# Designs tried in a protein design run: designed miniproteins, single chains, continued (3). Part 47

Each design is a single chain, and the fold is of that chain. pLDDT is the mean over its residues in the fold that is shown.

## One batch from the design tools (miniprotein)

Design m9617
Fold by ESMFold2-Fast:
Structure m9617 (fold): chain A 87 residues (1-87)
Amino acid sequence: LSEEQEVEARVAFILMQAQILLLEEEADPELALSLVEQAEELAPVASKEQLRAIAEALQRILEAHPELPEDVRRRLERTIAALEERI
């Protein structure tokens, strides 16, 4: 895979994992933290359109899952803000 194709695949994987979290009645905090970590790794290499899609997905998770631990919620908020600064 080229670097660009690898980034595309990683973005698609993050968005699929985010969709799984959105379908859960109670979000897995470990999966949420994993998504944040994956998004942070992609932030310097992903396109603005890809970053927007990831930020929107993370924002939907925050809105759908108020039961997530406060440390996980703060981590999501910080990551969304960081991604939005790059858009």
Scores: mean pLDDT 86

Design m9618
Fold by ESMFold2-Fast:
Structure m9618 (fold): chain A 82 residues (1-82)
Amino acid sequence: VSEEELQKEVDEALLRMGEAVTRRAIENGADPEKLLADIEKMSNSSNPLTVQIAVIGAELAKKAGIPGADAVLAKAKANLEK
């Protein structure tokens, strides 16, 4: 199995987990501004896995139409590429 195929499977699994968490947060009346701030904080982590989860979270926030999600997503992706 190629590294690309393994990474895709991991990304898909993390995306499904993040989607479930995001849906639950929205249903419970979560503050979109606070949610986005938490994702941005995770994107600044020294742990690559935490940064990858932040990328997924930012993509889900963008799909949900949360203002500022595009900027956080760009930053998280830049931090992941280092």
Scores: mean pLDDT 71

Design m9619
Fold by ESMFold2-Fast:
Structure m9619 (fold): chain A 85 residues (1-85)
Amino acid sequence: SDRDRLLAALARALGVPVETVRAWIAANRARGGPRPKEEVRRLIEEGIEGLRKEGADPEVIEKVEELLREGRYDEAIALIIEYAL
């Protein structure tokens, strides 16, 4: 599925198994786990640029940027996944 492809891409970029990324996202959602690595922030920024190139609504882009500014990285990733695929 499209979600599985994004999770696989995140895992490759971070150099970890897909199951690790899934566990990380689940933990961060459920209990506000440890802050994401700097690589995750970079991937979110790349995702924002991807949305711009795809012609995404400016309101969606602004919401992702707001979540990124607030340090809500898991929510920013979830919104990118929901909209982009």
Scores: mean pLDDT 66

Design m9620
Fold by ESMFold2-Fast:
Formats: C-alpha cells, sequence, structure tokens
Structure m9620 (fold): chain A 88 residues (1-88)
C-alpha cells in the first residue's frame, strides 16, 4: 500500500508539472489535479488494492490531460476525479 501511494503521488506530481510546463493549466489547477489524484487514488489503494488504484489513477491522468489539451483547463481536476471514481 505505501509503495502504491508513493507511486500515485509520483505520477500526480509528474503529470501536474508536465501540464504547467506545457502551459496547459495554471499552477493552481495543477495543484488541484495533484490533490485529486493522490486523494482518490490513495482511497482506492486502501479499499481495492494497488493494481486497481494504479489503473484508476492512469485513467484519471489520461482524462485530465485530454481535457487540458482541449482548452478546458478549469475542468481538469473534476474530469480526473470522475474518471478515477468511475474506474473503481
Amino acid sequence: VDRTIRTIRSMADSTAQHLVDRGLVTPDIARQLRDVIVSRGGRIARTHGGDTALRATLTGIRAGVRTAQQGRSDQVPDVARQAIDDTS
């Protein structure tokens, strides 16, 4: 569980930084996205296990990145949250 949560946090940090570096989201939206991924992915890891949590986290990241690329930066945290929740 601890290793899975560390991996989820690393994925969240990398994704948030990538989106900011590419000018797709503001630092504030990136922080919100990171918090959503860590919170929701961590919950799944504790309840459903690491493999399910990593799969859900990756699905949320892909949905968030796609939303940011579509110019819907303000919706990125909510879209990622929904995709993670729908995958578990």
Scores: mean pLDDT 85

Design m9621
Fold by ESMFold2-Fast:
Structure m9621 (fold): chain A 107 residues (1-107)
Amino acid sequence: SEESKRLAEELARLSREAARHLSAAMKAELEGDKKALEEHIAKVEEVARQIEELAERGDPRIREIGLSAAEAARLAARNLKAGSPLASGGVLAVVGDAVEAELLARE
């Protein structure tokens, strides 16, 4: 449906936004920019919440992809706060979910 395509496109955009903020947060951590790190982590958490809200409005496929992306983004943000190198895996997972949403939007 037109609605499901629009939700998939929105999910893809939000997932890409979360991945960009996670990448920026990782760069800020490497550069010792604590303020930028905290600002980008806050943006990741805000975008993850928006993804969760969108996922609840979607069909089962949109819900599955959205909840996966939000969980991966939140886990990566928690790992960055803890100084864990595992944050990079979360970025890749969120990008994968963005690609899945982009493919769903084209159906």
Scores: mean pLDDT 86

Design m9622
Fold by ESMFold2-Fast:
Structure m9622 (fold): chain A 92 residues (1-92)
Amino acid sequence: RLLALLGGLAALAGGLLAVRAATNREAAAAGIAGALAGIGGIIEALLGRVREGGVAALGGGVAAARAGALAGNPLAVALGLLGAALGAAGAA
């Protein structure tokens, strides 16, 4: 439960940082998608759906990492990858 929640929070933070650093629509869209998936992961984890929350955090973390890479923000990449790893651990 805690891993899925932390993964969702990391994906949300990474996605938001990528959006703030975004210089193009692709990076902004990916960052928004990562942030929304992170929120979904948090909600699912809080509702006790740990596997679904972990999967959402994994997807959100990957999207946030990609968005961070497109925006050139290494902190957003790191937070996205952390969110993906914690989400995968929470889903397993």
Scores: mean pLDDT 75

Design m9623
Fold by ESMFold2-Fast:
Structure m9623 (fold): chain A 79 residues (1-79)
Amino acid sequence: MEKVIEGGQVLATGEASRAVVNGEADKVTVIAESDVPGIGSAINMGLNIVGSAKAAGRQARILDAKAEGKKVTVTVEVL
């Protein structure tokens, strides 16, 4: 199941992590507004989601990360 989550970076990342941990989504795309512009903010969101999955005994990976100024997008897939 695929899920798209939009919002502020912290809240959207938390929602995505919960969806992955609870088995609600096998693929999550987070579209967030970050206080820090650039690709690093997108990657940091993805690493947080992957880390949460790992802590719950699941494997996940970042499929895609992009940024347009402060609008950052990351896609994470559960393996």
Scores: mean pLDDT 84

Design m9624
Fold by ESMFold2-Fast:
Structure m9624 (fold): chain A 84 residues (1-84)
Amino acid sequence: MKEKIEALEGLLDQMIEAARELGAPYTAAALERLKNGEALSDEEIEAAARELAEKANLSYSEARQLMLSAQQIGAELAELKKEL
């Protein structure tokens, strides 16, 4: 259990750091909220995906898929922490 929590937190931390390095502060803040177990609205996911697409030179579809993946990781992390 601890190893899985550490691995998922590590993935989100890597995504947050990458977003900061790319100059995507809105995306980084959104990822931090997901790491803290917060749910993002569709509007917030779309806003983060648009910033990420622009800064990382990705398509909007790719950036949105990454944000949805981060949301799933954050949700799983929150559920695992409830069992501690």
Scores: mean pLDDT 84

Design m9625
Fold by ESMFold2-Fast:
Structure m9625 (fold): chain A 61 residues (1-61)
Amino acid sequence: AMTLRREGKTWHFSSVAAAEAHFDTLKKGDIVVTSEGWVFEYDGTELVGLNKSIEEQESRR
């Protein structure tokens, strides 16, 4: 089946704090976009930054 373009829902929140308040509503693989300009993926437990986390994890330690 050609169903590789539809993993998770995209949610829009006013802030990261608003998204965190709705963890019970989010599902693993959902994408969270905030009006603050941040983009995250919900991994089933917490929000993982899609752009910021790469640089910070590669900063040696």
Scores: mean pLDDT 65

Design m9626
Fold by ESMFold2-Fast:
Structure m9626 (fold): chain A 105 residues (1-105)
Amino acid sequence: MKTFAVSAAVPDEVVDTIARIVEKLAKEKGANIVVYVPDVRPSPAGQRTIAAVIKAAIDNGVKATVEVAPQELVDELTRLDREAAENPEKGIEYLEKASELYKKS
């Protein structure tokens, strides 16, 4: 089963879109999801992103976990998540690219 990575640092405006992409990915791929945070104390926006992504994963029967990652990795994941939100039709492709960053760690 494949693991997909999502950033907790996305802004409020894209949180719902990322959650919908995660739901679609979970239904189509049946994969585990990892939410990366830059620190042990995520911002209020980061907390909402974590909650929304975990809820989307659990509601679709997949495992979601939260992991701390270097700021540089979280920044790159945030960029990919924003691109996924702007292009929902290609959202799964962007999350697959994000998962390649996870595998390199």
Scores: mean pLDDT 68

Design m9627
Fold by ESMFold2-Fast:
Structure m9627 (fold): chain A 79 residues (1-79)
Amino acid sequence: SGLEGLTSLVATQTYLLALQLDQRTADLVGEALEYFQKGDYDKAIEKAREALRLAEKLSPNLASGAAATLYLLELLKKQ
């Protein structure tokens, strides 16, 4: 779906930015992306929330990407 494609794009962009800033945040975004690809939206949301918590302490741009990823995952779960 278009929403799944957008979620994949935003999560991947957030992951690539996280790799430049903080390995732990990158690992959490990567885990969120892996769970999303497996269709486990609950685990993906859990990891995205953890990533957002760390990202808020590091970079506004990274926090925005993590928040967008979380929001899109929550929308997908409600479908």
Scores: mean pLDDT 90

Design m9628
Fold by ESMFold2-Fast:
Structure m9628 (fold): chain A 78 residues (1-78)
Amino acid sequence: SHMENIASLTPEQRRELLEMLLKATDIIVELIKNKKYDLAEEVSRKVVEITREYIQNKDFEKARKKMDEVIEEAKKKL
């Protein structure tokens, strides 16, 4: 199963991933509240891609920077 990659994360890396996902979820919810459904879908897809990359390479700084960029770009469009 491709989900074995998540099991390879340390408890600290899982916490870091959860914190990034919670921040992304807050923005996605705000986009939905503002009826920006296409943008909410686009942001969700980018979040999934960043998450997959983090699980593979475990590069927290790279994932955080990419996630922050996606969130800030979405905020400008609210």
Scores: mean pLDDT 84

Design m9629
Fold by ESMFold2-Fast:
Structure m9629 (fold): chain A 70 residues (1-70)
Amino acid sequence: SSLIEKLEEEIEALEKQIEEMREELKRAEAEKAPPIEIARLEAALAILEAGLDFLKEQVERLKREEKEKE
C-alpha cells in the first residue's frame, strides 16, 4: 500500500526530528539554559512522541486491514 509506505516515511522523518530535539534538550540542560527553554523543549518532545505513537498505531491498523481484505 502506497499509504502505508508514505506513513512509514513520515514515521522515519519524525523519529529523526525527535532524535535531533533530544540532543538539543541535552545540550540545553548541559549549558544550564533557562527553565522556560528546557520546559518548551520537553513539551515539544512530548507532542512529537505522542504523534509518533499515533502514526505507528495507524500503520499497524492499516496493515491488519489489508491482511483481512485478502
Scores: mean pLDDT 85

Design m9630
Fold by ESMFold2-Fast:
Structure m9630 (fold): chain A 94 residues (1-94)
Amino acid sequence: DRKEELRKLAEEGLKLLKEGNKQSKNPRKDLVKEAEEGLKIFYEGLDNVDPELIKKGAEKMIKAAEEAYKLTGLEKAKEALELFKKVRELAGSG
């Protein structure tokens, strides 16, 4: 199921972002919260088949991971960013 696949990829990205935050010398709880809010919006979009909410949720997760990677340089933040970008592409192309 594509919706299940998209949820799993988004959850994996959030998990990596949270792990990166734990490894950071300066953890950014605000960026983790932004990604969690993005995931919630993304789920609402998937459940309601709402392209605007899907896009909004994905973009919020991407921005949080991009800022985390830019600030920390941590590989897990980069992996989270790549997963969120993949989620956006797959959701936008289907």
Scores: mean pLDDT 83

Design m9631
Fold by ESMFold2-Fast:
Structure m9631 (fold): chain A 76 residues (1-76)
Amino acid sequence: DEILRALEELRRIAEEEDERIGGLAEETVRLVRRYADDLERVRQIALDGAEGVIRMAEEKGLERVREAAEELRELV
């Protein structure tokens, strides 16, 4: 699943840069895995998570995290 792979990569990058953003990315991964059989819900969860990460990354000036989250958003 391309969404899950992009999300796992976002989580890895976010955890290296910021604990709070990493925590949000990890929660998003957990929810996507929980609802894996519901593609519409997976897309909504991934989109909401990506948008939340983008907002926090912009506030903190974490460009690498923001770019990874924007890439995830494009896949959703």
Scores: mean pLDDT 85

Design m9632
Fold by ESMFold2-Fast:
Structure m9632 (fold): chain A 75 residues (1-75)
Amino acid sequence: SMMEKQKAAMDEMLRRVQEVAAAIVSDPSLSDAQKQALLQELQAVMDQAAELLKTDIDAAMALIDAKVEELRALI
């Protein structure tokens, strides 16, 4: 069902966000202020992706993937 596909996509998005959040928290090159700003940005994108997931699963996944890749490049 569509709801099952949305749940699977949400679980995958959460997994990817949690992985990059852990990497941000563990990065010794980032200040506490920088870590807080990046974590807030991750939360904002996750909220946007969760809303987008209601109408376009592929677009929601692409949004998270693009942000995760961007943030991994900064770490």
Scores: mean pLDDT 86

Design m9633
Fold by ESMFold2-Fast:
Structure m9633 (fold): chain A 100 residues (1-100)
Amino acid sequence: SVAELVAEIEKVIEEMESASLEERIKKVLEMMDKILSLKDPTQRLELAGLLVGRLFELMDEGKISKEELIEILSAMREYALSKGDEVTAAMLNHVIKYVE
C-alpha cells in the first residue's frame, strides 16, 4: 500500500492546484490521516516528507504562496501532534522554520 499512497499523494497535489486554501488544507489532512495510520514510523516520516516536497514544488511553480504553504504545514504539524506522532511533527516544525 506504500506505492498506492505515493500515487494518492500525486493525485492530491494535482487536485490542490485548482482548490481553495480551505480545500487544500482539508485534502492534505485527509492524506496525512492515511500516512499516519501506517504502522512503520520510517514509512510515515518518508511519505510525510514526500508530501512536503511536493508542496514546496507547488510553491516554486507559483501555484501556492509562501504564506499558504506555512498554513498548510502548520495544520499538518498540529494533526501529527494530535495523533501522537512527535517525530513527524518535529520534522514539520523544522520545515516551517526553514520557510519563515
Scores: mean pLDDT 88

Design m9634
Fold by ESMFold2-Fast:
Structure m9634 (fold): chain A 99 residues (1-99)
Amino acid sequence: MLEEAKEKAREAAELARKALELLEKQGKDTPGIRGSLENAIRYAEKAAETGSVDDAVNGATALLTALREVEEKHPDAKEAIELLRQAYEQLKEAKELLE
């Protein structure tokens, strides 16, 4: 399962990047949302490279923070919200495979 976990973390990073790009295009990338997503992407990429469970945990936490902020402040950003939900599930599965 290490390679499967790394692939899920890599997919999570890609999905989070797509969500950030969409939010930026819509002018919904507030400093808080941007910061949480940039942290999530960095941790997910580290988890994909190293298989670190701590990086997967930190990335999932940052994704959940970003998801909640987008849902609360920009509930109309449905595509970005769906991408963030998918990213969170992928990184959560990566975390579970690394434990």
Scores: mean pLDDT 86

Design m9635
Fold by ESMFold2-Fast:
Structure m9635 (fold): chain A 100 residues (1-100)
Amino acid sequence: SEKEKKIMEITRQALEAIEAKDWESFFEYMKKLVEYAKEGYFLALAAIVSLFSRLDEERQEELLELIGEIDPELAKLLKALFEGKGEEFLKLAKEFEEKS
């Protein structure tokens, strides 16, 4: 898919931005991935999860705030996942699916 190729390229650019500590560019790439995740591209959601797991706690909090401004339900879902709250994650994932 052409859109999947774009998601992969944005993910590569986001990884390079992490390595360079270019947080301004990193957060712009993350905004693009969030929009693709909202469109239903699971690859974009997987990329967001992978990129988030590579961040320190300060940058993880900044990313959750950013995602929360774009899609507050996705931000809650990711927060529950990374806090190890499996039951809360499943509940929020169910609510997210019902609103789609």
Scores: mean pLDDT 80

Design m9636
Fold by ESMFold2-Fast:
Structure m9636 (fold): chain A 73 residues (1-73)
Amino acid sequence: SMEELEEAAKKIEEAVRKHPLVDSATAVVNADGTIDIAVTAKTPENREEVRKYAEEIAKKILPEGTPYRITVL
């Protein structure tokens, strides 16, 4: 349901924000049930590590097969 996806998105935000190399994280659920995850790394050199971490978190929290997109700034 949309409510369950919104709860999952909030959990993703909270988990990703705890990473020491993350400056900010936001996850939004679109009307079609896809999730957009936007993460800002503290430095450009941290972007790959931050992307990998966000991917691991999304995979752990989201139901298998849930469409999502990760953007790292």
Scores: mean pLDDT 87

Design m9637
Fold by ESMFold2-Fast:
Structure m9637 (fold): chain A 66 residues (1-66)
Amino acid sequence: DEELEKKLKEIAELIKEGKYKEALEKVQELSREFGLSMSEITKKIAEILGISPDELERKLLKGYLE
């Protein structure tokens, strides 16, 4: 889905900019919009960024908790 891919890339850019809290909020929004689990969305974003899903989830949680 082109719209999903576009939004995934936008979240990846937020992560590159260190905007982890905003990125996490967008992941939750996409989960609701496309009916995908947050884990499935973070896996797709991690593939775009070339990192592991675990590493991405740690980055997102760091932004949320810090």
Scores: mean pLDDT 80

Design m9638
Fold by ESMFold2-Fast:
Structure m9638 (fold): chain A 96 residues (1-96)
Amino acid sequence: SEAGKRSREIEEGLVEGLAAAIARYKLDPSAKPEYDEFLQKVKEFSGPKGAERLKKRAEELADKYLSLTPEETQRLIDEGLERGKKAFEELEKIKS
């Protein structure tokens, strides 16, 4: 269904966005507010137990990002944050 497709796109965007926010926070402690915002949006989307599962996926993805070259890591952080922000917008539309 279209609703199922939108839910999947939001979930993947939130996971990639959270992974990027985790990676950025590990490189820059001043990025904590961005990390906190992504974590809150993941909890809002999936509930507490779902958020633990998505956070684990995001942490594993962030570790993969950080294992790459600095240029590749920065590109994936930028792409993930942008995708995550679009997922925030889509989540708000579903709640409206």
Scores: mean pLDDT 85

Design m9639
Fold by ESMFold2-Fast:
Structure m9639 (fold): chain A 77 residues (1-77)
Amino acid sequence: PMLKAVDVRQELDALMATLSPRLAAAVRELVERGAIRPSDALIRRVAERHGVAPAALRRAVDRVAEIVEKAIAEQLA
């Protein structure tokens, strides 16, 4: 079974549109790495690379994780 990539992408794009371009880029890097629930060390590294606050990146990634995890749960049901 395939994930409904369109729905997930649209929710992700809507979330990214509320973020600064730098924060959106940092979130996309973590998502592309498959790091849905990244460690504090990985958050700090990626935040430093993109010049964003680690706390802001953690909050944004948690919202992405909620969207992705919900989509995966629906696919498994």
Scores: mean pLDDT 75

Design m9640
Fold by ESMFold2-Fast:
Parts: C-alpha cells; structure tokens; sequence
Structure m9640 (fold): chain A 97 residues (1-97)
C-alpha cells in the first residue's frame, strides 16, 4: 500500500515529501499558514533525524494535532486529495516516532 511505502522512507525522505506537498498546497491556493506548517514539520523531521530530542517531541505534538484536524475535515466531507496525502505521511511519521 502507499502507507507501507511511506513507512519504509527515512525521516529525510518524508521531509522531502512534505516540502513537495507544501508546494502543491501553495499552487492550489492554500493559506500561507498551511504551507508554513508543512515546511515547519519538514524541518522538525530533519532535526529529529539528527537526534534532536526536543524537535522529536515537537514533531510528535504537531503531527498529532494535524491528524486530529484532518480527521475532522474527513468527517465533514471537506478533505481534499492533498489532505488525504498529508494524513498518510503524518500517520507514517507518528508510527516511526
């Protein structure tokens, strides 16, 4: 599955996937705060990969909050294809933490 492929990725590769996704959100007219959040989580992934324990804690919190928001959007039928891709990446990050 796509999720299993994401689980096989490194934190650096997942960070790169989030940066690509941030560019796609920007092209789709997403709010600057949404783009900035994905770029921020990408940076936290890179720091966590280097052994930054504080970055790891912040990453876990950011991903948990993001997944909660994505679940609410899905229940309301307002989730986009980009939101579904973001959910898979966030779930893979959470599983690997």
Amino acid sequence: SEYDQLLGKTFQELADELLRLAKEYKKAGAEPSTVGLLEGISRLLRLTDKGDEQAKEMLALAVAVGLTVLKILKKKGKDTELDRRTELIFRAIQEKL
Scores: mean pLDDT 87

Design m9641
Fold by ESMFold2-Fast:
Parts: structure tokens; sequence; C-alpha cells
Structure m9641 (fold): chain A 89 residues (1-89)
């Protein structure tokens, strides 16, 4: 079977600490909560970052991916940037 790939868009970027920001991306399709994922972020057609994160479930059953990035990386990101998440082993 093909490995599942979850697509979404950045929904929020919030400071986590002085060096990192917490990013959440809303997924287009439901994904199992707690799934560890490798996240690829695409901005203006270019891969700008990769990170490790996990699938979380929002209030109305919407799936999100939550991941941390360095503050310098977060400065390059915007709400609506494309996200591709693949399950991590």
Amino acid sequence: MATPVYRGTIASIKPLDADHSLVTARLDEPAPEGTPVRVTIIRDGEVVATSLGGVIRGKDGTSYVAFAVPAATAAKLAIGDEVVATPAA
C-alpha cells in the first residue's frame, strides 16, 4: 500500500520561547491523532523547512499537525503556506 501523505496549510504561528515558534497546520483530510510526522513546508513554490511533529485533533474533529521550528525559520513562514506531512517511523 502507498504510504499515506497528509496535505494542509499553516493555520497559526505562535512564539513558543525565545528560540522557537509553534506552528500548526490544518490538514485537508482526517489523520489519526498522535501520529508522528515529518513535515515539509513550502512557501512560494520552494521548500523552506522540514520539521518533526505530530497529528493533533481540533475541537470539531479537524486534524492538525503541530510542530516547532527555529524563530529564524518561522520568520520565513506565513499563514496559508503549504504543508506536506508524512508518517515518521
Scores: mean pLDDT 80

Design m9642
Fold by ESMFold2-Fast:
Structure m9642 (fold): chain A 97 residues (1-97)
Amino acid sequence: SELMKEGLRELLEKVKEGKLTIEDIANFVYKVTKDEELASLLNSEEISFAEIQRLMEKKGLSGDERMLVEVLANIALYVRAGINKDQVIKLLENLLG
């Protein structure tokens, strides 16, 4: 959706400025899914992809929403690593199409 694309563009600007945080990613997941548990899993000290997958299945997220959350979880790992700005930019640009 256009609202989703706008949120992705805001994350892209933040990463270009070196200001993207895990909390920004978690807040965007909440905005898209309206699921506080999913957002909390992204903001945890260690990201559990298994728990994210289980919760997405339990909540009945669409394939597009699941793909978005999985990519955002990968972006969160890059942000935690503090190193791979160019990969984060590419992942966000791929989501924008």
Scores: mean pLDDT 79

Design m9643
Fold by ESMFold2-Fast:
Structure m9643 (fold): chain A 93 residues (1-93)
Amino acid sequence: IKKLREEVEKVGGGLLKDLRARGADESVISAAEEAKRLMLEAIRALEEGDRELAIEKAEKAIEILRKLNDVQPHPLVEKGIEVAERIIEEARK
């Protein structure tokens, strides 16, 4: 769980820095921030033993990230989806 949080912060932080550096639209930046927030909430739910909430939050993050990838294809968006899928996998154990 600590490693998943570190990955979310690293991937999400890197994506946001890159999007801001490119002058991405505020809507794109807001979507990336929302996805990062949902993934951190999913990890918190997982830490608290609320596996159902963790899955729900991670699935919402994946939905946002997939839409974001359609607008702004980025390796860190794809990596973010992978991390969110790993949160769901951990919650289902």
Scores: mean pLDDT 82

Design m9644
Fold by ESMFold2-Fast:
Structure m9644 (fold): chain A 98 residues (1-98)
Amino acid sequence: MTVQQRLQAAKKMIEQGAGPGTRPPVSLDPDTRRRIRGVQAVFDLTMGKVVQTSDTTLRIGVRELLAGDRSKTYTPAQQQRIIDQFLADWRQRQQLAS
């Protein structure tokens, strides 16, 4: 399974918010929206897009994606390293787009 397929699956799970058999959410709370925006920002970055967002939003998105990966257990140090790499890639793209 590709990283892109995993990112799409994680985004879909966050967007759905409710377990099987629960009423579908008509509106999303601010916390859920923040997580979705974070995941979307990470996904856009991996697709080579210039992403206009905050460090906090990207950190949230990366953490959500790592928490959704049931095939691997990440240590806090590994999570921080992955987050730092995504932030570095984002900052580089912002500099090149200026």
Scores: mean pLDDT 65

Design m9645
Fold by ESMFold2-Fast:
Structure m9645 (fold): chain A 61 residues (1-61)
Amino acid sequence: SISDLEARYNDLSNRLYATMSQLDDAKKNNSDKSTIDALEAEIKKLQDEINKLVAEIKALK
């Protein structure tokens, strides 16, 4: 349902915000490259999932 898609959008958006904050903290604390790379990969994955979900929501009109 559209409500389920909206709930998933909110969850993914919240996770994206949290992961972006974690990346900022990791960079400020001079975390290792593997940690930074993992956070950047997670951000990209979340952005891709959000873009796909937005397309699904638009298709429902």
Scores: mean pLDDT 86

Design m9646
Fold by ESMFold2-Fast:
Structure m9646 (fold): chain A 65 residues (1-65)
Amino acid sequence: SVAQAAADLQYHISLLSETQSVDVRREMAAILVETAKRISATTDPEEQLQILEETLREIEALAAK
């Protein structure tokens, strides 16, 4: 569900914010701002879920570097 995907993303962001460098956290913030804009542009739960899943993958890829 969109609610579960949003909760999972928020949990990952919280964990990464405690452990990652300032540069990574700044890049995460930029990704999240863009994600918020994309979510706000649609009311379709399927599109919202896809956006959240894409964002989670981007955040995970960023943290892996």
Scores: mean pLDDT 77

Design m9647
Fold by ESMFold2-Fast:
Structure m9647 (fold): chain A 85 residues (1-85)
Amino acid sequence: SSIEERAKEVIERLKKSSFDERLELLGETELTIRGLMRSNSVPVDVQDEILKLLRQAREYLEQGDFDKALELLREAYRLLEKALS
């Protein structure tokens, strides 16, 4: 529930943000997710998959494909929630 609420908040903020603010918020989100994975002893294979999705989300955001970036970010949060359940 906590992860789902955080995902919703971040996505809502991204939708209302400028391009530069979106890049900054995605960077902050990656740092937060890395911290959560470390503190909860998430398996390395799952960490690698989540980080790959976040990297791909950033690349799509930089290319102007915001919808694809949000899709990848939602998948990263889904995997994180499953890993923390």
Scores: mean pLDDT 88

Design m9648
Fold by ESMFold2-Fast:
Structure m9648 (fold): chain A 87 residues (1-87)
Amino acid sequence: MLEELGELLKELASYTDDPNLKAQLDAILKDSATLPEDAQKVLLDSAKRTLEEMKKSSPEKQKLLVGETVGVLQVHIAMEKLARRNE
């Protein structure tokens, strides 16, 4: 799970030259390691869907999708941490 996610996030990072987005993808991987397996699966499935869309997209759209994906993954992590902390 975490190993597959790491490979997908590394592939996503290859679509951007923005060092801030690359750093955010690295932070997402580290945060994902603190989450339960079911939450890691949600992140993995989200990353897989975006990567499939990027393979079909223009270079301009690929650049936009990296930023959008980072935002979506960060929201999922934040919501999961909030839900788990209340239990």
Scores: mean pLDDT 79

Design m9649
Fold by ESMFold2-Fast:
Structure m9649 (fold): chain A 65 residues (1-65)
Amino acid sequence: SDVELAKTIARVVVDTGAARGLSPEEIIARVEAVADDLVKGGVISEEAGKTLIETGRELVRRREA
């Protein structure tokens, strides 16, 4: 589903950002930008875009713990 695709994309964006040494704030900004681009491009639904952002934020939060 689009939701499962969104979760996979969130993991890749967070992992790639962390590997590049980006701050949590910069990683979240990239997650939000990717979600916005994919929704506007019709690749994923608005619901999947919301899930992508929520998953990205949760993954960033867990890395800070």
Scores: mean pLDDT 87

Design m9650
Fold by ESMFold2-Fast:
Structure m9650 (fold): chain A 79 residues (1-79)
Amino acid sequence: SEEERQVYLKITILLARFIGLSVDVELAKKKGDQASLQKYLAELQQVADELQQISEKYNIDLPIIKKAIEKAQQIAAEI
């Protein structure tokens, strides 16, 4: 359906944003920029939370979403 298509487009955009933020986190770590690191970690967690909410609301079980959420948790635990 068109509604289902719009949901998957939003998931795609959120996953692209997650990848970009993961790169930003790695660069902030290499620079020792704690302020940027905390900002990007907060944004990464927000994206992971939104992916989880969409998955639960629309009963979507995609491995890539689960891996993104797990990676966000691992990154947070390493700080």
Scores: mean pLDDT 86

